# Designed miniproteins, single chains, continued (5): the designs that were tried, part 62

Each design is a single chain, and the fold is of that chain. pLDDT is the mean over its residues in the fold that is shown.

## One batch from the design tools (miniprotein)

Design m18145
Fold by ESMFold2-Fast:
Structure m18145 (fold): chain A 90 residues (1-90)
Amino acid sequence: ARAAELERLLAEGIAASEAGDEATARRYVERLLLLELGREPRESDTVEDLLRALAEAGIREVEEKYGEKAAEEVRKKVEEEIAEAVAKEA
């Protein structure tokens, strides 16, 4: 499913960031952004900005297919993953 694939690629990008491989993490997120949103990444975009953009796309798809409660659960999980990645960079 698209949501599951998006979550998997997002998790892989976060894992690369946690390993200190920021360039690899950024490439994963930029590729996902292009494939899922059709949006070109901006030079000023941080990995957090790109992760949030992808999360919103995935949350919208979950809401359309499974309803608002399912979308809320996905939103919470993604925000926790982003917060954890940011905390490890601090």
Scores: mean pLDDT 67

Design m18146
Fold by ESMFold2-Fast:
Structure m18146 (fold): chain A 68 residues (1-68)
Amino acid sequence: KIEEVKKKVDEVLKRLEELGEPPSGIAFLRFIFNIYFRKMKESPEKAQEALKKVEKLIKDIEDFFKRN
């Protein structure tokens, strides 16, 4: 499941880059996603909440795509 989420993150970041998002913006989003992935490994009790945060960020980006 985590690997599927990572793949989805890579797909949305690639599409965002293709739409003209600056490299700094892509790097910032990748940094945020990496924090949540690290939390999933270090804190099993909080892994579910970290997953929800990642899914929300993916949804926010996908909603941006629907409007552009």
Scores: mean pLDDT 75

Design m18147
Fold by ESMFold2-Fast:
Structure m18147 (fold): chain A 84 residues (1-84)
Amino acid sequence: DAAERARRQAVIDEATRTLEEVGKALSPEVRAAAEATAIGARTGMLSPEEIKQLGERAVELARRADPALGERVAAVLERLVAAL
């Protein structure tokens, strides 16, 4: 349904925007993992499992750089995966 697709897309857009913003604040490696997760989710080219795996890598790297930002990435990933 169009309404359901619109709600799901809004959650994906918000989650991917947050991942990109957090990624910019951290190392290039964290940024690359966050951007890959965001692009995969937005384009629909990756499966939910592949998006989760890339996102979990971003969470791991972010937690090592900044535990507080790492928890934000983890929360955003959970919302993103739930919307897929």
Scores: mean pLDDT 77

Design m18148
Fold by ESMFold2-Fast:
Structure m18148 (fold): chain A 91 residues (1-91)
Amino acid sequence: MSAIEELKRLGEELVRNAEDPERVRELVEEIKRKVKEVLETAPAEEAIEALEYALDKVAEAADRARDEETRLTLSMLQIYLAAEIVALRNE
């Protein structure tokens, strides 16, 4: 699987596991690592598309999360992804 395909899969897994705080924390760390890999290996246009897809999935997971700590964790990941997208668009 490409880094982009793995990032998209992790985003989908995050939505499915949004109600499990421990799994969300694990998946958030995996997503951050995979985002770094995508940024290092993918062309900018493909990286932007993948990060925008991941951002959408993180937003869906935040809406499904049952507790405020998990929602905060996911909101911080949304900010991180949005910042990386802005950085790519400005270079």
Scores: mean pLDDT 87

Design m18149
Fold by ESMFold2-Fast:
Structure m18149 (fold): chain A 81 residues (1-81)
Amino acid sequence: SAELIKKAQQILANAIAKVELLGAEAAKITAEGREQAQRNPESADQLLAEAAKKVAELKEEAEKFRKQAEEEAKKLLEEAK
């Protein structure tokens, strides 16, 4: 079914957009963490660790979205056969 193929493509496109958005948020958190660490050298390690933890959580969220979208797309593509 052409409709199932189109739905699979849309799911993948939406997942790519979401992953890119989460990646941009992670980059912003990293940059802000570095600025805060430079202004507060006594707490730099803690501030960088907190930023790294938030970035790791966003990366895990992005990976979950990618995997879920790939699974849904695969099921739709298999039904289209």
Scores: mean pLDDT 87

Design m18150
Fold by ESMFold2-Fast:
Structure m18150 (fold): chain A 88 residues (1-88)
Amino acid sequence: SKEQEKKRALLELDVLEAFATMVEYLYKHHKIDKETVKNILSELYKQADEILEKYPDDEEVQKRVQTLKDRIEEIAKKAGISLEEIKK
């Protein structure tokens, strides 16, 4: 059902947000380098956009995607990575 598909998309966003948190933690504790942070955040951003494209008229999904994008941008900024580098 479309409702189950949406619930799956929201769960995917929860997983992506957990990955973003993990990346921030690993970088803060010097376990990964800046290039690794950039590569992972770029992939998370791409996956967020793919979810958004599937749900262009869903306000809840749009809001959750924006929250994830804002978090990715925050982590990138802490690592000295521009949003332009993430969007590549």
Scores: mean pLDDT 89

Design m18151
Fold by ESMFold2-Fast:
Structure m18151 (fold): chain A 91 residues (1-91)
Amino acid sequence: MKRRNELLLEYYREMRARVAPLTPDPDVTRAQADVVIKALEDELAGVPLSTQQQIEMVASEMAVFAHAMDNPEADAVLAELDAALRERLAE
């Protein structure tokens, strides 16, 4: 759990920094990424996520991916980050 969440936190921080500026509305994409980042930080701190927070995290994840897929440049960065995350999770 801890290693998975640490890798996911790094992934979403990189997405916020590298992908969000390439989306049609960077501020909206950053706000959605911030919801996921906060949830992961809270879980790593040992704070249990409520059912509502879990739903919000999943919805925000889906929204970030949807926004990235609408931009070819963002898609390329997202694919790079996804491949790196999958490789590190397999270790």
Scores: mean pLDDT 74

Design m18152
Fold by ESMFold2-Fast:
Structure m18152 (fold): chain A 66 residues (1-66)
Amino acid sequence: MTVEEVQDYFYSVGGVRLPEALAQDIVDATEGNPYLLSLLAKTAAELGQDKITVQHLEKALQIVRA
């Protein structure tokens, strides 16, 4: 899974444009696992009241890493 694939995924499911640094952190944390990528999107949407934002993705990433 590439940085570009992660950016495209979150743009498609949430309309959010990820900075490359955050997309790289997501690649590193998920190790290309699509289940973990889906879990991050779901957690971010729950935090954002069904809207995925960069800030909610950063928080979701912290929760998944904990």
Scores: mean pLDDT 78

Design m18153
Fold by ESMFold2-Fast:
Structure m18153 (fold): chain A 82 residues (1-82)
Amino acid sequence: FDEKKNKILELLEKMKEKVKDRNSKVVEEIDKLIEEIKAAKNIEELEKITKEGLSKIVELLSTEELKEVKPLLEEILLVLSE
């Protein structure tokens, strides 16, 4: 649990770094997701919070931003699946 949680938090911080100078709304949503994940008590909460948060983030990303963060999104989903 803690290993998955820490890996997802690391990947979200990397995603934030890629968009921080271009998309303040995405940064705000990533920060919100990071705080929600920190508060998650078990794997079921972690999976639900992460999936819902990523869905909101993807909605706010431009096509170019999505291309840059896609590898990080795929890695987060892989961490959740295993």
Scores: mean pLDDT 78

Design m18154
Fold by ESMFold2-Fast:
Structure m18154 (fold): chain A 100 residues (1-100)
Amino acid sequence: SAAQLAAQRALADALVGIFRQEVEELLEQYKAGKISIEELEESLLRSVQGLAAYAAGLSPEVRRALADAVIALLDETAKRLPELNPEVIEQARAIARAAQ
């Protein structure tokens, strides 16, 4: 139904917001010297894997929109933190794409 699709879009938007907050918290912990770059990279991959698991229950159009938003946030994160391993960013993007 249109109402069910609207509810799924609202859920996807909320999940993107949670992911954005998790990324900001990881960046703050790294800048404060509380975690290593490797710990940040592992946490980032884990967060994307969690989002991919939620995406499995969503309609194809909502899954695609969620994946696109996550990929955009990963690209922004890589731009903000150039010392991030490009292979980790590509792995995270691949996980998000596979969830479509």
Scores: mean pLDDT 88

Design m18155
Fold by ESMFold2-Fast:
Structure m18155 (fold): chain A 89 residues (1-89)
Amino acid sequence: SKEELIKELEELKEKLKKAKTFEEIEELAKEIIKLILSSEYLSVEEKIGYVLRIIGYLEDYRYFGISLEELKEKLLEIIEEVIEKLKKS
């Protein structure tokens, strides 16, 4: 259900807030991507947009030197946008 999906995303959001390493953040980001892609409540265009933004920030950390704190903030912003989008649909 939509409500179950929102709950799972909120649980991942709380785990992401507590994550202390890039490896933890990367695994959580993969779980978030899987939930977004499997969602029946988002358009293909919305799914692609969110997934590319998540991948882009992971790449910015690996290759372009953004801080772990900035990576976390950007991923938290994206997951919150997805949750709010689902709540309004």
Scores: mean pLDDT 89

Design m18156
Fold by ESMFold2-Fast:
Structure m18156 (fold): chain A 79 residues (1-79)
Amino acid sequence: SPPQPPAEAEVLELEVEGDTVTALVRVRNARSKEEAIRAATEAVSRAVGRPVEVTSVEVLEERVEDGALHLLLRVTARI
């Protein structure tokens, strides 16, 4: 079987207000929701330039394509 591409997360929108970050993140090719949330957390941390503590995740869109999970997530985190 061809190798599965790694999970990929892209920050579409980012808002920082005080110590709170709200981000809209698209995740592709995740094997699980846990992997998707991890990829999204890493993407938000990179975009902010520091580690973040995720406080909530809202699943706005969920699709399964070729056995892989594709999600649009709204992530709220603390800096």
Scores: mean pLDDT 84

Design m18157
Fold by ESMFold2-Fast:
Structure m18157 (fold): chain A 57 residues (1-57)
Amino acid sequence: MYDGRIGPELLEDMEAYLAGKAELSEEERAMADVSGDGRVTQRDLDFMRRELEEPLP
């Protein structure tokens, strides 16, 4: 967990959700919706992945 709220576990859940294998809770969806438009998309996943993998060298 890089920020204490969003961690690799949420990223895994987002990947499963976008693949149609799982559903996100309302709270998880709110955290995953980086754009704030009420939906979780591949763009939100990509943004989260970049934040987790490239926090600041």
Scores: mean pLDDT 68

Design m18158
Fold by ESMFold2-Fast:
Structure m18158 (fold): chain A 83 residues (1-83)
Amino acid sequence: MEEVEEAKKKLEELGDKISELTRRYNEARVAGDEEAERRILQEMLKTLDEALKVLDKISDDPEFAEEKRFLERQKAHLEAELA
């Protein structure tokens, strides 16, 4: 189904973005750049929120229910880091 295929492609793109942001976050931590850390965490939070909205459209599929729970946990961790 086209909607599911489009969602999968978008989730792959968002996953790649999270991976890149995670790499940059680790670099900022090593450098002690707290401002860069906060900026990257905010970008990760926005990216996770976008991914969750994509998953919400296809959440009736059990395959995506576990992925949604995983991303919800990641979002909660990032929100705690930003608080």
Scores: mean pLDDT 78

Design m18159
Fold by ESMFold2-Fast:
Structure m18159 (fold): chain A 73 residues (1-73)
Amino acid sequence: SSSIISTINSLINQNKSNPKFVSHLNKTKQSIKNKDFDSAMQHLNQARSLSTNVMTQSSIGTIEISISIERVF
């Protein structure tokens, strides 16, 4: 949804110095827009592995929960 995309855009803007992380978040956004939630989760997990920042990890967790809700409903 637009709310999930907005959260991902915020993370991209906060992490511009990490191009691999940004790349995976952009792929997550594209997968969500295509309703390919399995690919979205795969790319989001790759992004998670590239960050050790606790606040970034928390935001990724929020996005994961939001994707899981959209998959079921």
Scores: mean pLDDT 83

Design m18160
Fold by ESMFold2-Fast:
Structure m18160 (fold): chain A 78 residues (1-78)
Amino acid sequence: EELVEKARELYKQGTPEAYLEAGRLFMEAFEKSEGDKAIEYLRLAVEAFSKAYKLGDERARPLRLEASVKLTELEIKK
């Protein structure tokens, strides 16, 4: 819970570095969560990494891909 609060605060700062760190914290929250909460945190991680990448932080590209793959695996309806 504190980890998610810290991630949301970083996300509000709007810098590439803050988005990258927020994404990492959301990924950590995902790993410690189950069910709908896990999917929610994974979506937030994808969003944070996507914003970091759009602002020029290439470190976010492989992290965004990893989070997106995990999200797709959880959301596959078949």
Scores: mean pLDDT 81

Design m18161
Fold by ESMFold2-Fast:
Structure m18161 (fold): chain A 65 residues (1-65)
Amino acid sequence: MIDEKEVALAMARIASGVAVSTIRTHGPAALPEEREFGERIISKLPEEIQEEARELFERALEEAL
């Protein structure tokens, strides 16, 4: 239900936080690997929320730059 999707989005937020920390430490050179890492996690989430999770993750990475 919606609660399960919210938990999945929380996982995406946690993953984006880890990726953002990496980007802030290593700069834009880490972007390609962190995007791939995020896509691997997002692809395992329910299809209904994958696009929202991807947008959240991509925005976090770009703003970390």
Scores: mean pLDDT 77

Design m18162
Fold by ESMFold2-Fast:
Structure m18162 (fold): chain A 64 residues (1-64)
Amino acid sequence: SLEQKIAEVKAEVDRLRAELAGMIRELKAKYGSWENMSPEDAKRVGKKAKELGDKIFELEELEK
């Protein structure tokens, strides 16, 4: 049902938010400054942020 899909996407958004927050926290602890972050870790953050953004957009479309 639509209600089940909305609930599932909300759960995915919450999971991605928690994962991104954890990743940022760990990387800040490791590097101290974002300018010192490796290109590989910077790409990982960017990819996770995009995944979150895409899921938020999907949720907004479902709640129309």
Scores: mean pLDDT 84

Design m18163
Fold by ESMFold2-Fast:
Structure m18163 (fold): chain A 61 residues (1-61)
Amino acid sequence: SAELERLAARLGVPEEVVREIVRAIAEQPEPSDAERAELARRLGVPESDVRQVHRHYLSRL
């Protein structure tokens, strides 16, 4: 989507990575710090990027 494309461009990561983070948040909206760290490691991105996507997604509520 256009939103995911803009977020990916802002973070400097592939859109597919942002899509995977959004999917993980949809399945577990309140992830622990350990779960965020594991997701970041699996996707090869900084934990700060995962937290930015999470904040962006929650701000739409």
Scores: mean pLDDT 78

Design m18164
Fold by ESMFold2-Fast:
Structure m18164 (fold): chain A 96 residues (1-96)
Amino acid sequence: KIKELKEELLKAIEEGNVRKAAQLMEEIVELLSNASQAEIARALGMSVATYSRLRRRVLAGEALPPADEAETDLIALGLPEEKIEKLLKLIEEERE
């Protein structure tokens, strides 16, 4: 499920469909929220700290995180760096 949702998220970002991208991110986070942080981090191949930062930044979307940290965290979900910046900008614009 998570892998399929990531694939759909990438397509929504490419289309500039902010609504669908936000919805898919919420679905991914909701699925992850039902497991312990250690279990999720293990499944994603990342540390608990990295998972916590990724979850917070995806859910909040209110400010652009530092490029290096945000790009690393979002790449862990399988998002290309170019699409990470585009997604963050689109989320910020929707808020404004």
Scores: mean pLDDT 55

Design m18165
Fold by ESMFold2-Fast:
Structure m18165 (fold): chain A 69 residues (1-69)
Amino acid sequence: DDILAQPPVYPLTEEELEFFKKVIKRLFSDPEEQELMIKALEKLNDAVRATQFLSLPKEEQLEAARKLL
């Protein structure tokens, strides 16, 4: 990775990622949607952006995740 590129301001810790995985599993009953959302959050790798993403309506979260991946 290019070290001159701006890094995520608040990279996800393992604890934060596990917390968001639990939130996703509670919000999404479909395992395929859960996997999509988890991959999207791992790709975002920013706690502030992850919280903003999860504050969207469920359908908009899924659409954004598909576009991000």
Scores: mean pLDDT 75

Design m18166
Fold by ESMFold2-Fast:
Structure m18166 (fold): chain A 70 residues (1-70)
Amino acid sequence: SDEEKLDKLIKELKEKTKNRYEYSLVVFAINLLRAQGKVEEAIKLAEDFLKGELSPEQKELLDRVRKVLE
């Protein structure tokens, strides 16, 4: 299922992301997308972050999340 795939990606993010702050921002953004029913977009965000290749839209989302958490 998409939820199982997303859970595995979140675990990979925790293991592979050395910056704990950036990990927290990404997981928060993933959970916002999930709450909006955008599970496929959440999966893509997790995959793109793991590759180090974020789109401009994904960078803007993470910047907005950063401002909410600070």
Scores: mean pLDDT 85

Design m18167
Fold by ESMFold2-Fast:
Structure m18167 (fold): chain A 81 residues (1-81)
Amino acid sequence: KSLSQDEQINLLLAMAIAFQELGDTARTRELVALANEARRKPLSDEEVEAHVEATIAALEAAGDLATAARLRQLFAQLRAR
């Protein structure tokens, strides 16, 4: 199932917070900008999935396995609706 516009925005902001906690200001700003774009025009399912997968990979590479697992679970729950 496709995420709603509000679910996409909340997910992108959650990913931005995760990068902010890692000190990755550039990726934080990118995801906040994407959330603002999603307010005007929703992202495709493929675009959302690509950003989630990239974020999970980056978190795992940084050693933040707990946040990566939480993001994976959240995305799975949103898609299961």
Scores: mean pLDDT 84

Design m18168
Fold by ESMFold2-Fast:
Structure m18168 (fold): chain A 100 residues (1-100)
Amino acid sequence: FADAPALVRVHVVFAGEHAEEARALAERLRELLERLKAEGRVTDYRLEVRESADGSHVAVLVQAAAPSVEAAEAVAEELRRTAEPFADKAEALSVDVVPN
């Protein structure tokens, strides 16, 4: 992603008891990111589901490369909409556009 003009970062943290919701969110985000990549709105992405060392938390992490800051802002809005139904069970939810 070093040469991408902008990145979209998603970080959603769930309590370990909500690990199933974390996986469901990850799959919905993957489906959206694959469609956006097919449309050229995302050039590449990484999606990771990470359990904390003590098993107390599960994080869903996305980095998506966009061809422009404007494209990244539109992608961030769609990722935020996709994550919104999970917000009530999430301890933390952030979707950020990072100029690169």
Scores: mean pLDDT 85

Design m18169
Fold by ESMFold2-Fast:
Structure m18169 (fold): chain A 98 residues (1-98)
Amino acid sequence: VSEEELDAEVRVALTLIEIAVTKLGIQRGIPEDEAVASIERVAKLARETAEVVTNPDDLKAIADGVRELVETAKQAGLGDHPAVKELEKVAEEIEKRV
């Protein structure tokens, strides 16, 4: 395992953790501005992580996690927010690579 492969694996793990934490925060009723900021961070992190990850299973895990976060945001009434639309676009871009 190269240092580059290890860095990619760590980035996948951190991205999945950030998705899970953001999803839990929204489900627990964090303020809208805080939820939006977390969604924007997840969108950026997922996109950056996808650029360095080539494993289809890891890409699928990220895309699935992002999709679950989109659904959670929609259930919280945030579906029309630009940050959620960008998150959905990120999932679509990653899904095309699987």
Scores: mean pLDDT 85

Design m18170
Fold by ESMFold2-Fast:
Structure m18170 (fold): chain A 72 residues (1-72)
Amino acid sequence: SAEEEERLKRLAELEREAREKFEPLPPEEAKEEIELFIAKRILEVEGVDTSGLSDEEIIKKAREIVKKRIEE
């Protein structure tokens, strides 16, 4: 669908931006920071309040949202 295609394209752009921003970090830390950055942005776009969530919960919720939206 057009909506899923647009969302996937935006996610790819966001991932590229995150890589450029966090590229100087050590590989392991860069991967975690990139995942958290992308996850937080996904939750913000979906209107989910992240203020009470841990980094792990933010990543988990974002992955669940992405998976659900792709399956729709």
Scores: mean pLDDT 72

Design m18171
Fold by ESMFold2-Fast:
Structure m18171 (fold): chain A 100 residues (1-100)
Amino acid sequence: SLQEKRDEAARLVAERLQETADSLAGKNPKVAELLRKMAEAVRAGDGVRASQYADELAKELGDPRVRELAERMLQAIATGNVEEAKRLADEFAERVRAAA
């Protein structure tokens, strides 16, 4: 079902965000905390909250493309596009790691 695909996409994205947060906890605690909050919002199905944390992340990192990638990733979750959500989560994680 569409809902099962949305739940799967959200789970995979939240897992990648949490892994990225854990890897940055010692290097950039502020970015790690924002990623953790974003992962929690994604798991809760709260796209508005997730987008707000993505905006804060983009500002903290000084990279507006972080916001753009997050918006595309959240849209992929909303449409149940599991493969696209995973791909965008990987790109998002790499960009955040490089900027942090």
Scores: mean pLDDT 89

Design m18172
Fold by ESMFold2-Fast:
Structure m18172 (fold): chain A 96 residues (1-96)
Amino acid sequence: MYEELLEETIKKLQELIARGEGEAKEKLEKILELLEKEPEKVIKLAEELEKLAKEHSVEEVEEKVEKLLKEDPSSEVLLAAASYVLEVKQAKERAA
């Protein structure tokens, strides 16, 4: 399920990168690289964030994000990648 969303997310990021410039393009390229190298890690975080949002308050999602950033500041790219996967999932669900 999320694995199928990875292909759509990668395509969307490639299109954004082709139209992007400067620092925004560089950030998108890092997100794309992470999705290609560690897709399972991105999927796992996306699933955890979706579960927290459905079963718990916004505050618990924020606490999870803050904890990840405190433990590893490089998690910013991972969080961005997971957010793009969830955005693609929501767009696909709205189109159905």
Scores: mean pLDDT 75

Design m18173
Fold by ESMFold2-Fast:
Structure m18173 (fold): chain A 93 residues (1-93)
Amino acid sequence: ARREAEEERGHRQAQVDEYVSAMDSYINGAKGDAKNEEVAERYLNEAKKYGDQAAALASPEEAKEIQDRMAKNIADAKEKMKKEQEEKKAEEA
């Protein structure tokens, strides 16, 4: 039935959205602990795992968007980590 096909698509999209939300949450965690390199790096590693799981469940087009979003947001997080770590070193100097 049309409603059953709609529910199946909704369930797959909800799983993808949940993994993307987890990815974003871990990237934000890395940004929140940017001054702690070890903790921030662990958050980014978890974000990559969830991003990869979302991409595996998504359509090829959506998977590319998820991968591009993950790469950009991780790069932004690493830039913030570098800045906050440099600021801390400058303050201690």
Scores: mean pLDDT 80

Design m18174
Fold by ESMFold2-Fast:
Structure m18174 (fold): chain A 75 residues (1-75)
Amino acid sequence: SHLSVRLMLIASGSEVLVLERQLKKFGYISQSSIDAAQNTIDQLIAMAKKNNDKKTLEEAKKLQKRLDELIQQSK
């Protein structure tokens, strides 16, 4: 449903924000945390595609780009 997709988008965004905060504060993000965020984004993309929700799919792609940038910065 539309509400379930919005809740998943909020959850996915929150996971990415937690990783951004960890990287800024500690200079490091664990691989398990990256994997968890990736799994949540993958689920959001799947839900958006199933519901033909193009706006949420674009928002999910932006979250994926942010995650990719965090992975690049995490050494």
Scores: mean pLDDT 83

Design m18175
Fold by ESMFold2-Fast:
Structure m18175 (fold): chain A 74 residues (1-74)
Amino acid sequence: LSQEDQARVARLATAVLRAGEGQASLEEVHRVADEVGLGELKPDADEAIRRVAAGGDPVVLAGEVARRAAELLR
């Protein structure tokens, strides 16, 4: 991945992590996804946040969204 693409992935993953920790809204995550050009991953972000609400690890689930974003940008 380019440095710019790494920054895009990191920004989305950070938004998912913050939402999972109760520090950001789902609307903020969707806004960030659109701003970094990864709006197609909104369903993946929604699923990650839902899994955190069910007792999942927010760091692990944010990492899964980051991995999916990185694969999509290849």
Scores: mean pLDDT 84

Design m18176
Fold by ESMFold2-Fast:
Formats: C-alpha cells, sequence, structure tokens
Structure m18176 (fold): chain A 110 residues (1-110)
C-alpha cells in the first residue's frame, strides 16, 4: 500500500489520482499554484508498505504555476519504507514562471 500526505501553504489546489494495475501502483499528485504567491511551501510525505516481490509503487508530483507572477517553491520530500524500517528526506527549491510546471517521479520496488 502507498499512502501520501500533502501539506501546503498559500493559495493552492491539490489533486490526487491513484491507479493500480498488475502489482503496479501509481499515485499522481498535482499541485496548482494560484494567485500572486511570491513563495510557496509544499511538504510531501510518502509511506510505502506491503509491497510484494515484483510489485512497484510510483509517485509523481506535478507542480504548476497558474498564478500571475513567478513563485519560488520550497519542496520538502519524506519517503518511508515501513517494511524495511528505512526513510529518506530531501529538499528542493525552484522558481516557476507563470504557466511553467515541474515534475518529480519517485519509484519504489520490492
Amino acid sequence: MVEVEVETDGNVEVKLERREENGKTTLTIEVDLLGSNEEAHIKLKVTVSGLKPGETATVVLKIKNLGEGPTTVHLTLSVTFEDHGQSAEGELTLTLAPGESYSIELLASA
């Protein structure tokens, strides 16, 4: 099973899509930045558990600036593999102009 928690500051919309097919799970998280945000903070926590041999989990984070000006995005990522007692954390800062998007893909396999 793959669980996702998203925390955001500011005027944003978050959409989550989950697809499961033949032991492959894909979670797509779309974050739309709205309005005139100079800075936005996004915290993404992913928990992966119960993957069987040959199963995979893919998490895709898409960030799009639908606002009127450039927005500096501060992204904090946390990934926990409960079955293995492992975790990883990372930070990314990027600036998106109006209409620009950025995508990050995380892949977990058993």
Scores: mean pLDDT 78

Design m18177
Fold by ESMFold2-Fast:
Structure m18177 (fold): chain A 78 residues (1-78)
Amino acid sequence: EKEELEKKRELLLKALIEGLELVKESLLNNPTVSKEQIIEALETFLKEGEKSFKSLTKEQWEELKKKVEELIEEVKKE
């Protein structure tokens, strides 16, 4: 039971990280979306995400948060 729930959370975390990377790539390749809009969306995700992803543990949320912060820095690098 608990082991199955942890595995599901692990899969959710992986899917969220992969989804964020795909969204970043798609938005950066879209000429109608600015870098500032992408950064704002990622920063909003960080602010609201902790409350929205109650299914993740505190440790898993911190891992996702670090990944989102890395994506913001990658977008800023051009």
Scores: mean pLDDT 72

Design m18178
Fold by ESMFold2-Fast:
Structure m18178 (fold): chain A 81 residues (1-81)
Amino acid sequence: SSRIERRFMAIVLEMLEAEEAGASVEEIRALTIEKAREMMDELNVPEEEKERFIAELEAAKSVEEMLQVLRDFELELLERQ
């Protein structure tokens, strides 16, 4: 798998581990945003795209919606590679 796929998978696994451990949606959101920022810095994502992606994660109402935001952004980044 690509570097992008590995980084997104790592975030998804951490989210699922937190959910299994009984973390709230708000705790999982904070974790996801933290890990997403780290990933976007490592992948040299432009600042405007970082802001958009974080705003979409902040707007997500559930873990399922956060996973969908992550999947959509992963596909967007993969299409540019």
Scores: mean pLDDT 87

Design m18179
Fold by ESMFold2-Fast:
Order: sequence, then C-alpha cells, then structure tokens
Structure m18179 (fold): chain A 96 residues (1-96)
Amino acid sequence: SENKKQAELARKMAELMERAARLLEEKGGPQELVDSLREISKSLRKLSEALEKGDEKEIKEYEKQIEEAERRFREVLTPVGEEALREAHREMIAEM
C-alpha cells in the first residue's frame, strides 16, 4: 500500500539522518548539526509509525515537525555536514 511504502521511506530517511549524524561526529563536525540530524531522525521514526497506523492527525503533526526541524537544520548546515549526508546516502545505497 502507499502508506506502507511511505512508512518504509520515512524509516530509511531516519536511518540516513542517523548515519549522517554519526559520520559528522566522527569528522569532528559542529555539535548543533549532529543534534539537528538526530532530531530529524527521531521525528522521521515517529512519522513512520504514524503512517503504519494510518493516523492522519499524527502524520500531519510529524510532517510539520520535520519541516520545522529541516528549516532549522538549513540555517546551521556546513560543507562538512553536506559531505556527511552524501556519505550516509552512499552507504545506504551500497547496502541495498
């Protein structure tokens, strides 16, 4: 179903954000970026659960939280953070 596919995508995006946070930490990147990536990851996991339940109210709430977290993340994003995201994405593709 579409909800199942969206839930799986949200879970994979959460994994991507957590991997990026780990890689950024390993590179000695800014703690505020690491924290932002982990917060986005947390919200994406909650969105995945809401999608699996089909709870439209929770889905909308977590989508809004993710949008706000992404906006804050963009304000603090650095080239090191961008590279961490690219490396995390490459790792996940290699594991598919």
Scores: mean pLDDT 82

